# Ledger of designs, part 68: designed miniproteins, single chains, continued (2)

Each design is a single chain, and the fold is of that chain. pLDDT is the mean over its residues in the fold that is shown.

## One batch from the design tools (miniprotein)

Design m6351
Fold by ESMFold2-Fast:
Structure m6351 (fold): chain A 98 residues (1-98)
Amino acid sequence: MSLEEKAKKELEEFNKIVLEVAKEIDKTDVNKGIKLLLRVISINAEITVLLHSKDNEKVEEYIKKLKEFIKRLKEALKNKDYDEAFQLIEEFEKWVLE
């Protein structure tokens, strides 16, 4: 499996988890849920640009970070800590954009 395919697979898993978080947050705060989805769009755009650049070292770093954040998000979801999940997604967006 190529590095790009590995990164895409991790990004798809991340997006799936974030959509689940957004659905739960939306039940109590629709505006916060919408903001979360906008952050995901931003993250996906930046990662797509990176994958197109073919910078293997940066792609490897993104795969490692995606795996780390996916693990933390799954734990937050398990604990029903949607505020922590929202903060984690904001932290990841900030890291991706910087």
Scores: mean pLDDT 82

Design m6352
Fold by ESMFold2-Fast:
Structure m6352 (fold): chain A 83 residues (1-83)
Amino acid sequence: SPERRQLINLEASVGLQQAFYSVMKRSGLIKDPKVRQDLLQKIEENIKELQELLSKSTDPAIQEQLQKMIKELEGMKADIEKS
């Protein structure tokens, strides 16, 4: 379905963002305020896109997966903001 294809694309985007965060954390670059601000902006943009897809989805399995990804990104955002 079109929704499933969009979900797969979003999962890939979120995965790449998580990988980027892991690299930034390991290199110490995450301590740079500009790096943190750029990462927070990208996380907020992804959360918004996931929420928009969730509002349009009628498939419970897709809804559950979207909610899980939103929760993970919100957790990452909170962790960065605390740091």
Scores: mean pLDDT 82

Design m6353
Fold by ESMFold2-Fast:
Parts: structure tokens; C-alpha cells; sequence
Structure m6353 (fold): chain A 72 residues (1-72)
């Protein structure tokens, strides 16, 4: 999986978490967003972009947490 693919998947799951109709669905999608955010960090670091990995990972984690808070 490329960093770009992982970032897109993380953002997709963040939006699904926000749109979730139950707290259980919101938690599931938020957890998936976190997993793809970690994959994005790992891919960017492997590509020699550690600063971008830290920045993008932080942004995705913050958004995933906000989506979960909106659900609970």
C-alpha cells in the first residue's frame, strides 16, 4: 500500500465515523482510520519523508479523535 492510498483510506474512514448512526459504528470506523493513519506514517517514513509522516499522521489522528468525540 502506498502512503497516498493509506491517507485516502484513513480520510474515508474518518468521514464514515462522522456519518455513523451508532456509537459502535463510529468506534469501528475511527479505529480503522487510526490503522490507516499508522500505515500512512510507515509508508512515508519508508519513502524517506519522516517530517511528512509526523505531520500527516498527526492530522489524521486528530481528525479520527474528533470523529469519535462527535459520536460519543
Amino acid sequence: MTAEEAIEKAREYIEKARAAKTPEEARKYSQLAGKYAQLARDALEKEGKPEEAERVGRELDDEAVRALIEAG
Scores: mean pLDDT 82

Design m6354
Fold by ESMFold2-Fast:
Structure m6354 (fold): chain A 114 residues (1-114)
Amino acid sequence: MLSPKELAKRIIEEAYKKAMEILNDPSLTLEEKKEKVIEVINDAVRKVSLIFLFEAYLYNNEELRKLIFETESKILDYVKKLREAKTVEEMKNYVEQIKKILLESVDKAEEILK
């Protein structure tokens, strides 16, 4: 069975791969790319948050809860930037930042749970 950290990292990496495939698809319009990428990001954030929220509630860990909500807030700011993006290159840069934020949150969650 995968650890929570391993499962979360797998979800993030698979979402990143899917988002990049969408952004590189020449058959999709800029607006279709935005909608599909935001959907992939929202699904990944929800799944990662659920993994660590379950742990936070099970262990009554306030620090872990705070990390989850702060991470979701940062991602929401980047989702807003994705909606306002005018180029595929801008969207790729925002997807890279979202991936970095999510992976850093997983590493911090593991440190809290040690």
Scores: mean pLDDT 86

Design m6355
Fold by ESMFold2-Fast:
Structure m6355 (fold): chain A 100 residues (1-100)
Amino acid sequence: IDLEAMLIIEQVLLSLDELIDFARANNDAQLVAMVEELKAKIRESRKLDPEAAIDTIIAGVDALIAQARANNASQDILDRLNTLRDSVLELANRYRALQA
């Protein structure tokens, strides 16, 4: 069970790494910084409580989308963030199913 939770969190971190690579390729230093900060928060949360880590992931991705929209980010960036959000929600639902 702990291993499954850790694997889910690592899959999210991998998706965030892919987003960082895309942001760097598009010279979006602000988005890179925000995603790196979210990665750090996720890593700290998972050390304390995997359930809190899932909540941190969901809240953090929602905040990234809100800031990207406020900053008039390109459609490509918004599409990638929405794809990440869908992936995070799917992983969160899988984690909740494991707790049932």
Scores: mean pLDDT 76

Design m6356
Fold by ESMFold2-Fast:
Structure m6356 (fold): chain A 77 residues (1-77)
Amino acid sequence: MSKEEVLEFVRDRLAQAVAAGALTPEEAAKTYSRVQKALDAGNYEEAAKILEDTAARASPQGAELFREAAEIVRKAA
């Protein structure tokens, strides 16, 4: 999975969380920016941790989406 594919995957999961009411659009934008910065640095573990931190702050339904996303990001490294 390329960096661009990982970013698109994360974007899709953030969009799902916003649609479900688990995150605000502003929170989703902040998470996306942090993940993009981590991936630009080649730091997939940091990107995964950002998603796990987002899961801890999201509603229970959104939390599962972000935990799954974190595992996929780790496997992409």
Scores: mean pLDDT 81

Design m6357
Fold by ESMFold2-Fast:
Parts: sequence; C-alpha cells; structure tokens
Structure m6357 (fold): chain A 65 residues (1-65)
Amino acid sequence: SLVEERVLIALKYMASQSPDGWIPFSKLSAVANLAGVSLAAARRAIRRLEEQGLVERRDGAFRLT
C-alpha cells in the first residue's frame, strides 16, 4: 500500500542515520512524521512489513532486513 511504501522509505532514511541500522520503538513518532502518517497507521504498516519479511523486531527496536 502507499502507507507501507511511505513508512518503508522513512525507515530506510532513519536506518541510514543509525550505525547498526536499528531504530528504537521510541522513534516511532519520528518514522510516522517522516512518512506523513499517523502513529496508528505507522504501527499497522510496520506490522505488515514485518509479516512480509521486510522488517525485523528485536529488543524494543526494528530494522530493515
């Protein structure tokens, strides 16, 4: 979906600013703001990207696979 695509682009940008590519869940509001979507929409999109194998979760953080 368009929301998933926008969130994925925001995650790629934030991962590029992280030495190890991990984005803490505390930064989810920043992901939502960069993607131009609500927090709820960003959470749903991240869940769907995880189901697609494009995002992984570990220790209160997420990263692109």
Scores: mean pLDDT 84

Design m6358
Fold by ESMFold2-Fast:
Structure m6358 (fold): chain A 80 residues (1-80)
Amino acid sequence: GEVVGVRVSGLPDMPGVVEMMKYIAESFGEVLSVEEERNEDGTLTLTITLASSEAAEELKKALDGQEFGGQVLKTELLEE
């Protein structure tokens, strides 16, 4: 299937994190939607859908393995 977005896990549940991630994603391409999920461990998972498969792949590579507050981000490509 075509890559449509990125799921980002391990984000800290802090004010401004979602807005920061939207800003980062928009620097790669048009963001169609962002869905938030709060995990039982106090972290956030974001499902970010982008208009471009290339933008989604570049976003994944940029975020994969990045550290925020001692947590390592995990990323997964979303396909149709």
Scores: mean pLDDT 81

Design m6359
Fold by ESMFold2-Fast:
Structure m6359 (fold): chain A 80 residues (1-80)
Amino acid sequence: GAEEVAEAAEEGARRGEGGGGMGDAAKEGALKAGGSERTAQLAEGSAAVAGGMMRTSGGSLEEEREMAAKGAKKAAEGAS
């Protein structure tokens, strides 16, 4: 269900590469868990924004991954 998609998006983002890989990984996770294209795109965008903000604020790669994961989960949970 929606929770499984959100968890998969979160897990994907947390394991993603820097420089946009976290968003791509969140999208992949959401789609693999049976999420819609819209849910996957929202998870991707949210992960990219949250991770990017942490990186531009001087955060570590680990902190970037954690913020991207939280963003992906929240976006996926909020998508229909």
Scores: mean pLDDT 80

Design m6360
Fold by ESMFold2-Fast:
Structure m6360 (fold): chain A 79 residues (1-79)
Amino acid sequence: KLEEDAEEAAKRVEERLLEAGFSRETAQRIAEIVKEAYLASGGDKKAALQKVTEEVMKTFSDREAAEIGRIVGEVLEET
């Protein structure tokens, strides 16, 4: 249930990032971050988005982190 929702959200994030032109390696890495953040937040979408944003800001440019955060936020709202 919670794990199934986390896996589904991660899969959708991976698909959306690939469609946006991110590499498969980046999309898979971000999808894993989303899954972990969602589980750690107990399904709280806002808390999960905040955790993802903090993690991507450590490794990506401000512009890339903003785009990733926007895509992740959209997917989590739709989940």
Scores: mean pLDDT 82

Design m6361
Fold by ESMFold2-Fast:
Structure m6361 (fold): chain A 95 residues (1-95)
Amino acid sequence: SKKKEIEEIEKEWKEYEEKFKAYLKELEKSKEETAKEEIELYKKMFEASKKITELLKKYIETGDEKYLKEAEKIDEEFLKETKEKVEELLKKREA
């Protein structure tokens, strides 16, 4: 049971990583002023998602709620920061 849950998480993560890398390649072709900031933002989001995924795997393996709580905290903090930064970047692109 737990092994299958971890395998499913790893499969979903691999698919996300491949999509993320493809998206970064498209951003690297952009000559927009915001392209560098967008790349840095998405890399930060990717690293946060990776950390959350590892914590969720540990929660499944151990049953220790501390890993779940740490993952939730990271998710909440990055969701808020990402929203604000995306709005800032969109305003720069439309100006």
Scores: mean pLDDT 76

Design m6362
Fold by ESMFold2-Fast:
Structure m6362 (fold): chain A 71 residues (1-71)
Amino acid sequence: LSPTEEAIKEALENGYARRKVDGEVPHTLEVTLTPDGKVVVRYIFPDGYEVGFSMSKEVVTKELEAKGVKL
């Protein structure tokens, strides 16, 4: 991963690891950067239920910079 991609992954993992989803903290959080420039986030719950979403890397970068994350 590039330094920018590592910074994006770390910022998302730190931000989402403390986030409650539907009142519960996910068991596992996975962040993956795709070759086509998307960021995929997956929450894995203790019962094996998975919820995920994808965002463009450009949008994620702008949002993180707006929150004071240096990339």
Scores: mean pLDDT 67

Design m6363
Fold by ESMFold2-Fast:
Structure m6363 (fold): chain A 100 residues (1-100)
Amino acid sequence: ATPEELRERAIEAIEEVAKKLKDEEIKKLLMQLREALENEDWATARELIAKLNEKVQELLKKGKISLEEASEVGMVLTIVDLLLAGLNEAARRYLEEYEE
C-alpha cells in the first residue's frame, strides 16, 4: 500500500471506532487525530497519539471505558503509528537515494 492509501485507511478506521465510542473526550481526540492526518500534520498526530494513549489508560482505570473500547482505540493508534513509521522510513530512503 502507498503512504496515501495507508493514510486513507487510518482515517476510515478512526471514523468507524469513533462511531462506536460512548466517551465524548476520546471521540473528540480521535476526530482531532483524523484532522491532523487529513492535513498531513504529523507533529500534531504524534502528540494526539500520546494523549489518546494516556487518556484511554486513565479512563480504563476509572472504569469509564470498556476493555473492548480501549482495545479498538489501541488498534487504531497502532495503525497510525505504523503509518508514521512508514513515512519516516520512506523519507529516510528518499534522502539516502536522492542525496544533495
Scores: mean pLDDT 78

Design m6364
Fold by ESMFold2-Fast:
Structure m6364 (fold): chain A 100 residues (1-100)
Amino acid sequence: MLEVPASQVSAVIPPAVVARAVEGLTELGEKYKLSPELQRNIAGAALFLIGVAVTGTEEDTERLIEEFREGLRKKGVPEEVIEELVRLFRELAAEARAAR
């Protein structure tokens, strides 16, 4: 796999998938009363995941999703919220890969 600089990853992120990420994360943040700091951390993670999904392998995206899941669990995020976020992340990765 070719090494992709962060600036190039940002350049190849599909705008429609970014919009879907913002919408989905806003809905979950409102539904579960997530803190603004946690929402920003999750948003950053989602954008990074989208970039990796466009440029990397399915194994790379699944590894990131599992790391995010563990990180959320360590921060005391409820399992139901983690499952919703993991579902959203997998949807975003699939959409980014398909460029839908």
Scores: mean pLDDT 76

Design m6365
Fold by ESMFold2-Fast:
Structure m6365 (fold): chain A 83 residues (1-83)
Amino acid sequence: MDVEIEDEIRLALAQMYLSLAEREEDPEVAKELVEKAGELALQIRTPESLERALEAFERASKSPIPEVAEAAKKAVEELKEKL
């Protein structure tokens, strides 16, 4: 499979999970959705797609839901190590 296509799919799925987390009423489920998004984003190999993932998680880290914000901050740290 093409690395670029695979990274685009992972990025799209990660962004989808982050969007679902921001609309989730259960903070525990919202945290799990952010963690799933983080797992997908950490599998991205292309720097361009990693930078886009980092931007998405940096936005999520400003969430008014503490569980989402904390999980997103952790993902931001892990993604920065990969860049």
Scores: mean pLDDT 83

Design m6366
Fold by ESMFold2-Fast:
Structure m6366 (fold): chain A 78 residues (1-78)
Amino acid sequence: MKLKRTVVRVDREQVEVDGRPVTRIRVTVSLLDEDDNLVKEVVGEPVLAPSPEQRRRAAFELTLENLKKLGLESHRPP
């Protein structure tokens, strides 16, 4: 099986925690084959991220975790 591309989707949702609205970040990673058919999709565990800075970092870190769960890791040259 050969992968053609990876699609990353980041969703922000308001959830109530102890009666207060808190932003929750959810990242979905979809693997598509050479014919653009969905091969596999990983929906990561959602993370509460109340601050804008935490939301940016959570979106990035959850994307990397989902890629790692799919056996894909970002390898950067030195």
Scores: mean pLDDT 72

Design m6367
Fold by ESMFold2-Fast:
Order: structure tokens, then C-alpha cells, then sequence
Structure m6367 (fold): chain A 66 residues (1-66)
């Protein structure tokens, strides 16, 4: 399901942003994740909505992973 895949990709991006302080690495990762999302049929708009959801639930998402 597109929504679930978008959320998983948004969670991966959130974890990377938390672990990396290098802006260049974060920018490259965002481009890679968005390109991969498009291959899975997830639009930029769907990915942006998933990011908003993940940021709203930031503490819960990070607790599940770490």
C-alpha cells in the first residue's frame, strides 16, 4: 500500500536526519529516498504527507526504532 510505503520511507529519512550532522549527506539521502519512492509509485505529495505524519509522531517513531 502506497501510504504504508511512504511512511516507512519518511521514518528512514527521519532516522538519518537524527543520526547525521552532514547537510550534504542528508540532501543526497533525501534525493535517493524520493527517487526510490517514485519507483514504488509514491508521489512527492504523498511522501510530504508521510513526513508530516512521522514528524507529528516523532517520539513514538524514534522509540520504536531505538
Amino acid sequence: MKKEKARRLAEAYLFLKEQSTDPETIELAEKAIRNYAKKLGVSDEEFDEALAYVEEHRDEVLARRR
Scores: mean pLDDT 75

Design m6368
Fold by ESMFold2-Fast:
Structure m6368 (fold): chain A 66 residues (1-66)
Amino acid sequence: MSMEEVLEKIKKKVDEYMKKNPNASFTQLALYASKLVQEEADKNNLSPTEQALILQEVLDYIKKKL
């Protein structure tokens, strides 16, 4: 799976989490995003650099929605 596909998959899961938990804090969302990045990294053998880049983009996405 490409980095773009992993990023989009994680964004969709974050969107679903936000719908289910509308009062979730940024910290809760960031922890959830970090967990998802780690799970996808383990499945797709992502490097630490790729993991950091995906996490940064997901966190920026969350900030824009809050």
Scores: mean pLDDT 83

Design m6369
Fold by ESMFold2-Fast:
Structure m6369 (fold): chain A 88 residues (1-88)
Amino acid sequence: MKDKVKKKIKELAKKFNLDKDTVNILLRAVDEIDDPEVKEKILKILEDAIKTGDILSMLDKLIKTTRDYPTVVLALAVLRTVERQKLK
């Protein structure tokens, strides 16, 4: 649910020291999703990312899962570009 997803985003941010702008974009993107099935898939993807530390794989899976939400896909694609730039 919305509160669980936001809690997992904050947990992920603290564990991997994500910058505040990245966290704010993720939180805003999740606020646009009202489908419970999509939210459960997002929660599972976030839990997997917390275990593996694979932020790029997480963003790829989130983009695929939120395909029906174009504004969410765009926000996640921007984050994916930023994270790729950090890898040089």
Scores: mean pLDDT 77

Design m6370
Fold by ESMFold2-Fast:
Order: C-alpha cells, then structure tokens, then sequence
Structure m6370 (fold): chain A 71 residues (1-71)
C-alpha cells in the first residue's frame, strides 16, 4: 500500500510540472484527494495534516484559473 502512495505521489508530481491548464489542476486535485484518502486509511497522516492538505485542495478548487495562469 505504501507502493500505491508512491504511485499517487509520482502522478501528482508529473501533474504539478504541467499545471498550466485548469484541466491539469482538476487532475491534480483528484490525485491529491485519492492520496489523502489512502494515507488516512493507512494511518500515515494526523488529523492536523489531513486538515492542512484539505485546505490546500479547497484553495486549488477556488483558484483553478489563477493557479493555471501562474504556472
């Protein structure tokens, strides 16, 4: 299962390299949400870390266009 987290992390890194579009920001959000769910299930994240990551995802959802332009 740590191997599955590695795959999600690698996918997120590849998407981060290409976050020049709203489509790629959406894909990044999906991958990050899957990563959080899996890491939470495995007990690898504290409630505080989960909250921090969720707040970052919420920011990405609210600012997709701005983030795509900034990248």
Amino acid sequence: MKEELEKLAKEAQELMKNIDSVENVDKFIEVMEKYIELAKKLGLLTDEEIKDMQERIDYLKANKEKIAKAA
Scores: mean pLDDT 77

Design m6371
Fold by ESMFold2-Fast:
Structure m6371 (fold): chain A 80 residues (1-80)
Amino acid sequence: SDAARLAAAEALLELARRTSLHLDPAEVEGLDRLFALVRERGPALTDAEIEALIAELAPRHPVSVLRLRRVARALRELLS
């Protein structure tokens, strides 16, 4: 159900926040912005749009880029 998918997406987002690099503000801001983007765009969301948002966030650490990308794609799959 849509409610179950949204609950799973919110649980993934919360887990990602708890396991994020605490010193990279781009991860904290990025998780919420990526979640909003996935919800707005749904199945129309492209990998290019995800990459553009990550680039705008300008994460300080390469691992933050990888985490944000993985979370964004997982959220897209859950909400598609």
Scores: mean pLDDT 79

Design m6372
Fold by ESMFold2-Fast:
Structure m6372 (fold): chain A 84 residues (1-84)
Amino acid sequence: MEELKKLEEKVKEYAKKGDLEKAVEYFSKLGELALKIAREQGNEETLKKLLELIKKGAEYYEKGDGKGVAETAKKVLELAEEAL
């Protein structure tokens, strides 16, 4: 959980700076770690929800919406903390 919090903080930091490439790099690391934990716990419902959030984050990145990427990263963290 501490590692997920650090990764979400980095997404927020780089999104605020307008560095969308670094924001999405840390978002991808956050998503990969959350998916790994969900898979290791056999939490199929949370895994599906995480995949949908990761897709939404990618869509915000494609639109150049750093705020959307950061808000989606927060939702990934909140879901992981609540369900994992």
Scores: mean pLDDT 84

Design m6373
Fold by ESMFold2-Fast:
Structure m6373 (fold): chain A 67 residues (1-67)
Amino acid sequence: SDLEKAKLTAQLLALQKAKELEKETGLKPTASVKQLSKDTFQITVKTEKKEVVETLSLEELLKLAEK
C-alpha cells in the first residue's frame, strides 16, 4: 500500500540522514520517524552537537520511493 511504502521510505531516509550526520559530527546519531497525521511524517536525527528535523508529506515520500 502507499502508506506502507511511505513508512519504509521515511525509515530509509532517516537511516541515510543518520549516516550523513555521523560522518559530519563523528558522533553516533539517534534516528526516529513519527507519523504526525494521515498525510504527514516527521524524521528526527540527532547527536549532542546537532539536530536535524524534516517534515514530509505522504506524497513527497511516495515520490522519493519512485526514485
Scores: mean pLDDT 83

Design m6374
Fold by ESMFold2-Fast:
Parts: C-alpha cells; structure tokens; sequence
Structure m6374 (fold): chain A 107 residues (1-107)
C-alpha cells in the first residue's frame, strides 16, 4: 500500500504541474499512468490504447478510470487514516473535473 500511495502522490504532483502548462499534457501523463496501473489487465490496456488514438474518447476514459481509482483510494483512507491518501484523492478529483471542463469547452 505505501509504495502505491507514494507513486500516486508523485503522479498527482506531476499531473498538477502538467495542468499548469496544458490540460493536453496532463491528459497524456494520466493515460501513461493508467497504462502502468493496468499492465496486468489486458482489457484496461486495450481501453488505454484506444484513448491514445482518440483524445476525446481518452478524456472520457481517464475520467471513468480516475473515478474508480478515487473510490479505491477513499475506501482505503478510512482504514489508514492517512492524510496523504486523502490529498491524492482530492488531487485526482480536481484533475478529473478539469478534464471534463476542458472537453465541454472544446465541444
């Protein structure tokens, strides 16, 4: 758990920094992270590959998978009582909201 939390913190920080530059850069980093987390799940890997080919489909996929990841992190947080896990969940929520807003304005 701790190593996963540490990697999630690093990812969250990288996504937040990328968002300051562009939401497209943040999206690319998010897709890459999801691919790494899905390495042992062929179905998820296939969806990530489709996201790379279609950015709009990718934004929806990142939002869906990100929401599931947040649910998992939040479920773990009450047991651990870990402020760090809570911060990760908050960062992911902000990232997903920014992606949804970006998709709306592009359309």
Amino acid sequence: MQELVDKAVELADRLLEAMKKSIEEAYKQGVEALREFAKDNPELQKKVDEAEKDPEKGIELVSELGARFIDLVREAAPERGDELTRRIAEAMVGFIEALKEYAKKKK
Scores: mean pLDDT 64

Design m6375
Fold by ESMFold2-Fast:
Structure m6375 (fold): chain A 87 residues (1-87)
Amino acid sequence: MTPEEVAQRLREEAKRKYEEAVEMMRNNEDFEKVVKLFEESLRLYQKAVDVLRGAEGDSPRVREAERELEELKREVEKLLKEREEKL
C-alpha cells in the first residue's frame, strides 16, 4: 500500500467517525460518545497528514491536507460549543 493510499484510508475513516458524531448530536445521543468520535476523527486525520508529510515533505498535497485538518478542527470546536450551550 502506498503512503497516498494509507492517507486516503485514514481520511475516509476520519470522515465516517465525523459523520457518525454529527448524526449522534442531531439525535441527542450520549455527549461523551460524541466527543470521543470527534477526537477519533481528528486523530485519524492527523495521522493521514503525518503519513503524507513523511512521504512527500512540504508538498502542496500536504499543505492542502493540513488546511483540511484545521478546517475540521474549527468545525468540531463549533459543534461542541453549540451542543454545550444547549445542555
Scores: mean pLDDT 81

Design m6376
Fold by ESMFold2-Fast:
Structure m6376 (fold): chain A 67 residues (1-67)
Amino acid sequence: MKIGEVVLENGKAHVTAYIETEDGEKKVEFTVEAPSNEAALQRVGEKLKELEKKYGGKVYFAIVPAP
């Protein structure tokens, strides 16, 4: 299983997630924008929970600071 990545840049979160489904591994990429890094992380968490519920799989990710 591949571990996804969340990159935070000034309240913008770039997300790459891998979800193991019954039909195989699915790659999902999205960006959320919020007034702060904390708000962006909250929105990322909401999206990932929605994806886990939709596909019935677990999502694993690491928070990576921007360069």
Scores: mean pLDDT 71

Design m6377
Fold by ESMFold2-Fast:
Structure m6377 (fold): chain A 63 residues (1-63)
Amino acid sequence: MIKGEIKSEAEVEWLRLKAEQLLATGNAEARKYAQEALALIDQGKYNEAAEYLGKAEAAHDAA
C-alpha cells in the first residue's frame, strides 16, 4: 500500500472482507461503521471506506 491510497483489487477485497467480518461479529456501533464502509466501497470511495473500517475496528475492540 502506497501512502494509504487504495490501488489494487486485493486491497479492495481485503477492505470488503474486513467490513463483512465486522458486520457479522461486531457490536451495534462496529456494525454501523462496517455498513457505511461497505457502501463507500460500492461507490469506489476506498480511502473513506478504510477510515470507516478503522472506526468499526476501534468500536469492536472497545467491546
Scores: mean pLDDT 74

Design m6378
Fold by ESMFold2-Fast:
Structure m6378 (fold): chain A 61 residues (1-61)
Amino acid sequence: MTNEEILELIKEAEENPLEESDTPIDPESREGQILIIERLKKTEVGKERLKLLLENIEKEK
């Protein structure tokens, strides 16, 4: 997954957050990837990782 794809998924998750469900998450699907990003945002370590990814994408522009 490219940095641009990660940025798009983060934006999608912020604009259209998916409700957490008990169904298995498919990490290869766009829906599953959005849910993974939502879970990362709930942890301190995940927030730091997302911040670093966003900073790297911004520096490339």
Scores: mean pLDDT 64

Design m6379
Fold by ESMFold2-Fast:
Parts: C-alpha cells; sequence; structure tokens
Structure m6379 (fold): chain A 56 residues (1-56)
C-alpha cells in the first residue's frame, strides 16, 4: 500500500525543450480531435510541426 505512494514520487522534470514539445504535441492532438474528431495523419512525430503551430 505505502509503496504506491513511492511510485508517485516526484519525477525529475524533463528538459525544457522536451517538456515544451510534449505539451505542444498533446495540445495539437487535442485540438485536432476537437476540431473534427479526426486523427491527425499529417505527420508521425515531427517537432517542427508542433513548434510551428504553437509559435504561430
Amino acid sequence: MLEMLLDSSPSAPITDERAEIEVRLVAIAAKRAADGEKPSLDKNVDPEEVVEEIEK
């Protein structure tokens, strides 16, 4: 039981770059789904697209 609490120990924060990319990826995916509930098949995993979308 207590070991479950240990499992939720604070994980080391991801690098600034990775954290931003991940957040943006999730935001883009959610936006695409909400926009038309369609899976975004534009690209598999491209940080360029996520940076462009957020930066724009």
Scores: mean pLDDT 56

Design m6380
Fold by ESMFold2-Fast:
Structure m6380 (fold): chain A 71 residues (1-71)
Amino acid sequence: SSRQEALRLLREGSLYALEGDLEKAKELYRKAAEIGDPRLAGLARGMLESIERGQGKDVARAVLPVLERQL
């Protein structure tokens, strides 16, 4: 489903953010937002903004367990 695809993209992006690859994380978060799941698109945009605020790794670490519970 589109929702499962968005969840996988957000999980993969979170893992890249934790590794310090913020450009790859942003790419995957943008793709997740473009899928258009109402709740996950909002989360993806928030995660993009966290990178711009220098909080990308902290937010990815907090969100990753929640994403994995939904997969």
Scores: mean pLDDT 85

Design m6381
Fold by ESMFold2-Fast:
Structure m6381 (fold): chain A 84 residues (1-84)
Amino acid sequence: MEEAAREAEEAARAAREAARELKEAEARGAPAETLAGLALRAIGSNVTAALAARRAPESERARRAAEEAAEALKEAGLKGAMPP
């Protein structure tokens, strides 16, 4: 439980940071390669958070972290790239 919750929280933080960097890079007109790399980092971290939450379905902390990661992707315009 604690391990999965910690993993989900760490992944959610990484997803939020990558999503923030992506929005900043888009605003400054960064090259497509930079935008793609940041998007992949955000998506990958979101997948990690979701998988950790699935391993600990009774953990509110893990579920909340996965929701935070998903919300960060939605705010960055990446909602359509999320697994179900």
Scores: mean pLDDT 78

Design m6382
Fold by ESMFold2-Fast:
Structure m6382 (fold): chain A 62 residues (1-62)
Amino acid sequence: MEEFEKILKEMVDLINKLLKQKTPEAIELAREIVRDKVAVMKSRDLEKAKETLENYKKKIEE
């Protein structure tokens, strides 16, 4: 699924962005995204993947 692959790529981009900040808080958040990425890969639930990505974007953009 093209849409699913796009969401996974955006999750990876967020992980990389957080790791560049080199703070304990950013590293912890990056780890959470990695765990949720594994979960969405197993479930193949597109809606859940979208909601997960949106929630992390809100945390990072604020």
Scores: mean pLDDT 78

Design m6383
Fold by ESMFold2-Fast:
Structure m6383 (fold): chain A 74 residues (1-74)
Amino acid sequence: KFDDPDIEVRFEALKEAIENNDLSKQEEIDRAADILAREGTPEQLLELAKAFLKSNDPRAVERAMYFLAAAMEK
């Protein structure tokens, strides 16, 4: 789930939501993205950026760039 204390569980939850276009929970997605950008691995952040670019999210480019920037800072 998006608020799970395990960063790996948060990563899988967000990736699954993006890949399934289950993007209705925008506030939960934004919170999960913020935590993952800070605490996730560069590899996880690159996977999330790629997933967003393939999605129908109207903020896909913004979110992909956010994760790419976060990955570059690690």
Scores: mean pLDDT 74

Design m6384
Fold by ESMFold2-Fast:
Parts: sequence; structure tokens; C-alpha cells
Structure m6384 (fold): chain A 58 residues (1-58)
Amino acid sequence: SEVVELLQKHTGLSEEEAKRVLEGFEKYFSREEIAERLRKYGAQGLELLQQEAVRKIL
């Protein structure tokens, strides 16, 4: 999927590792939200997603 490819591009993870990261984020965000952040902010989009997920847990 596009999101898995974006994750691989910005992290250097394998396809399987990128899929696991995506599954983790899908607990807090829609796939569309994840894809949008990665398209707009690239690697920094991952940092933003992680920060927002932590805020949702707290």
C-alpha cells in the first residue's frame, strides 16, 4: 500500500516492519490520516504521529 511504501522510504524499514508500524498507528489514527502526515511532512510526519499518539495515551 502507499502508506507502507512511504514508511519504508522515510524509515528504511522492511515491508514487514513497516506494516507492523502502520498497525500500531492505526490504533490511534485512520490510514488516511497516517498517509496525509507522511505525504506532507515525510520523516517528520512520523515524529508528529508518535507525539500525537503519546498525547492520546496520556
Scores: mean pLDDT 79

Design m6385
Fold by ESMFold2-Fast:
Structure m6385 (fold): chain A 85 residues (1-85)
Amino acid sequence: MSPEEQEELVERAERSLRGAIEEIRRLAEEGDPRAEERARELIRQAEEAIAYLERDESLAPETRERLIELLRETKREAERILKEI
């Protein structure tokens, strides 16, 4: 991937993960039982993605590290929401 494509990948991942957390927070604030389900699924997906990226040597090290950090932050936020509902 070009450097521009890798930056776009990180930006898309950040937007997607932020959107997922915002939806889960909204559901939690509304008392919707789907909040727990969505948070658990996001945690599982983040763990799987981190494990995949840690083994993936095809991405630039900087890009891989940025994606892993975004996923770790997303997992922490989802876990925090789960503890509050």
Scores: mean pLDDT 85

Design m6386
Fold by ESMFold2-Fast:
Structure m6386 (fold): chain A 92 residues (1-92)
Amino acid sequence: KEEAVKERARLTIEAARELGMDSLAEQLEFVLKADVPLEDKERIVSLAEQILRLHVLRPENTPEQQAVLDSRIAELQTELDKLVEEIKKRLA
């Protein structure tokens, strides 16, 4: 179970860096090294996977659909940022 989450995270980090999403990759690297419950790590990895899927799909959509995807990406990124900040506060 922990191995599966680490593998998913590794693939997500690689994909994020390939897309130039270095900030997202750095957030995942931080969380994987953090002393936090597996459930917290899995939740953050899941959010990052969703963000990457939407970014990959974005170029194949109309401008109107891209605006909807951009809104959803921003929503997911905001949720991810809040969880990462909460982890940072708990470790400080």
Scores: mean pLDDT 82

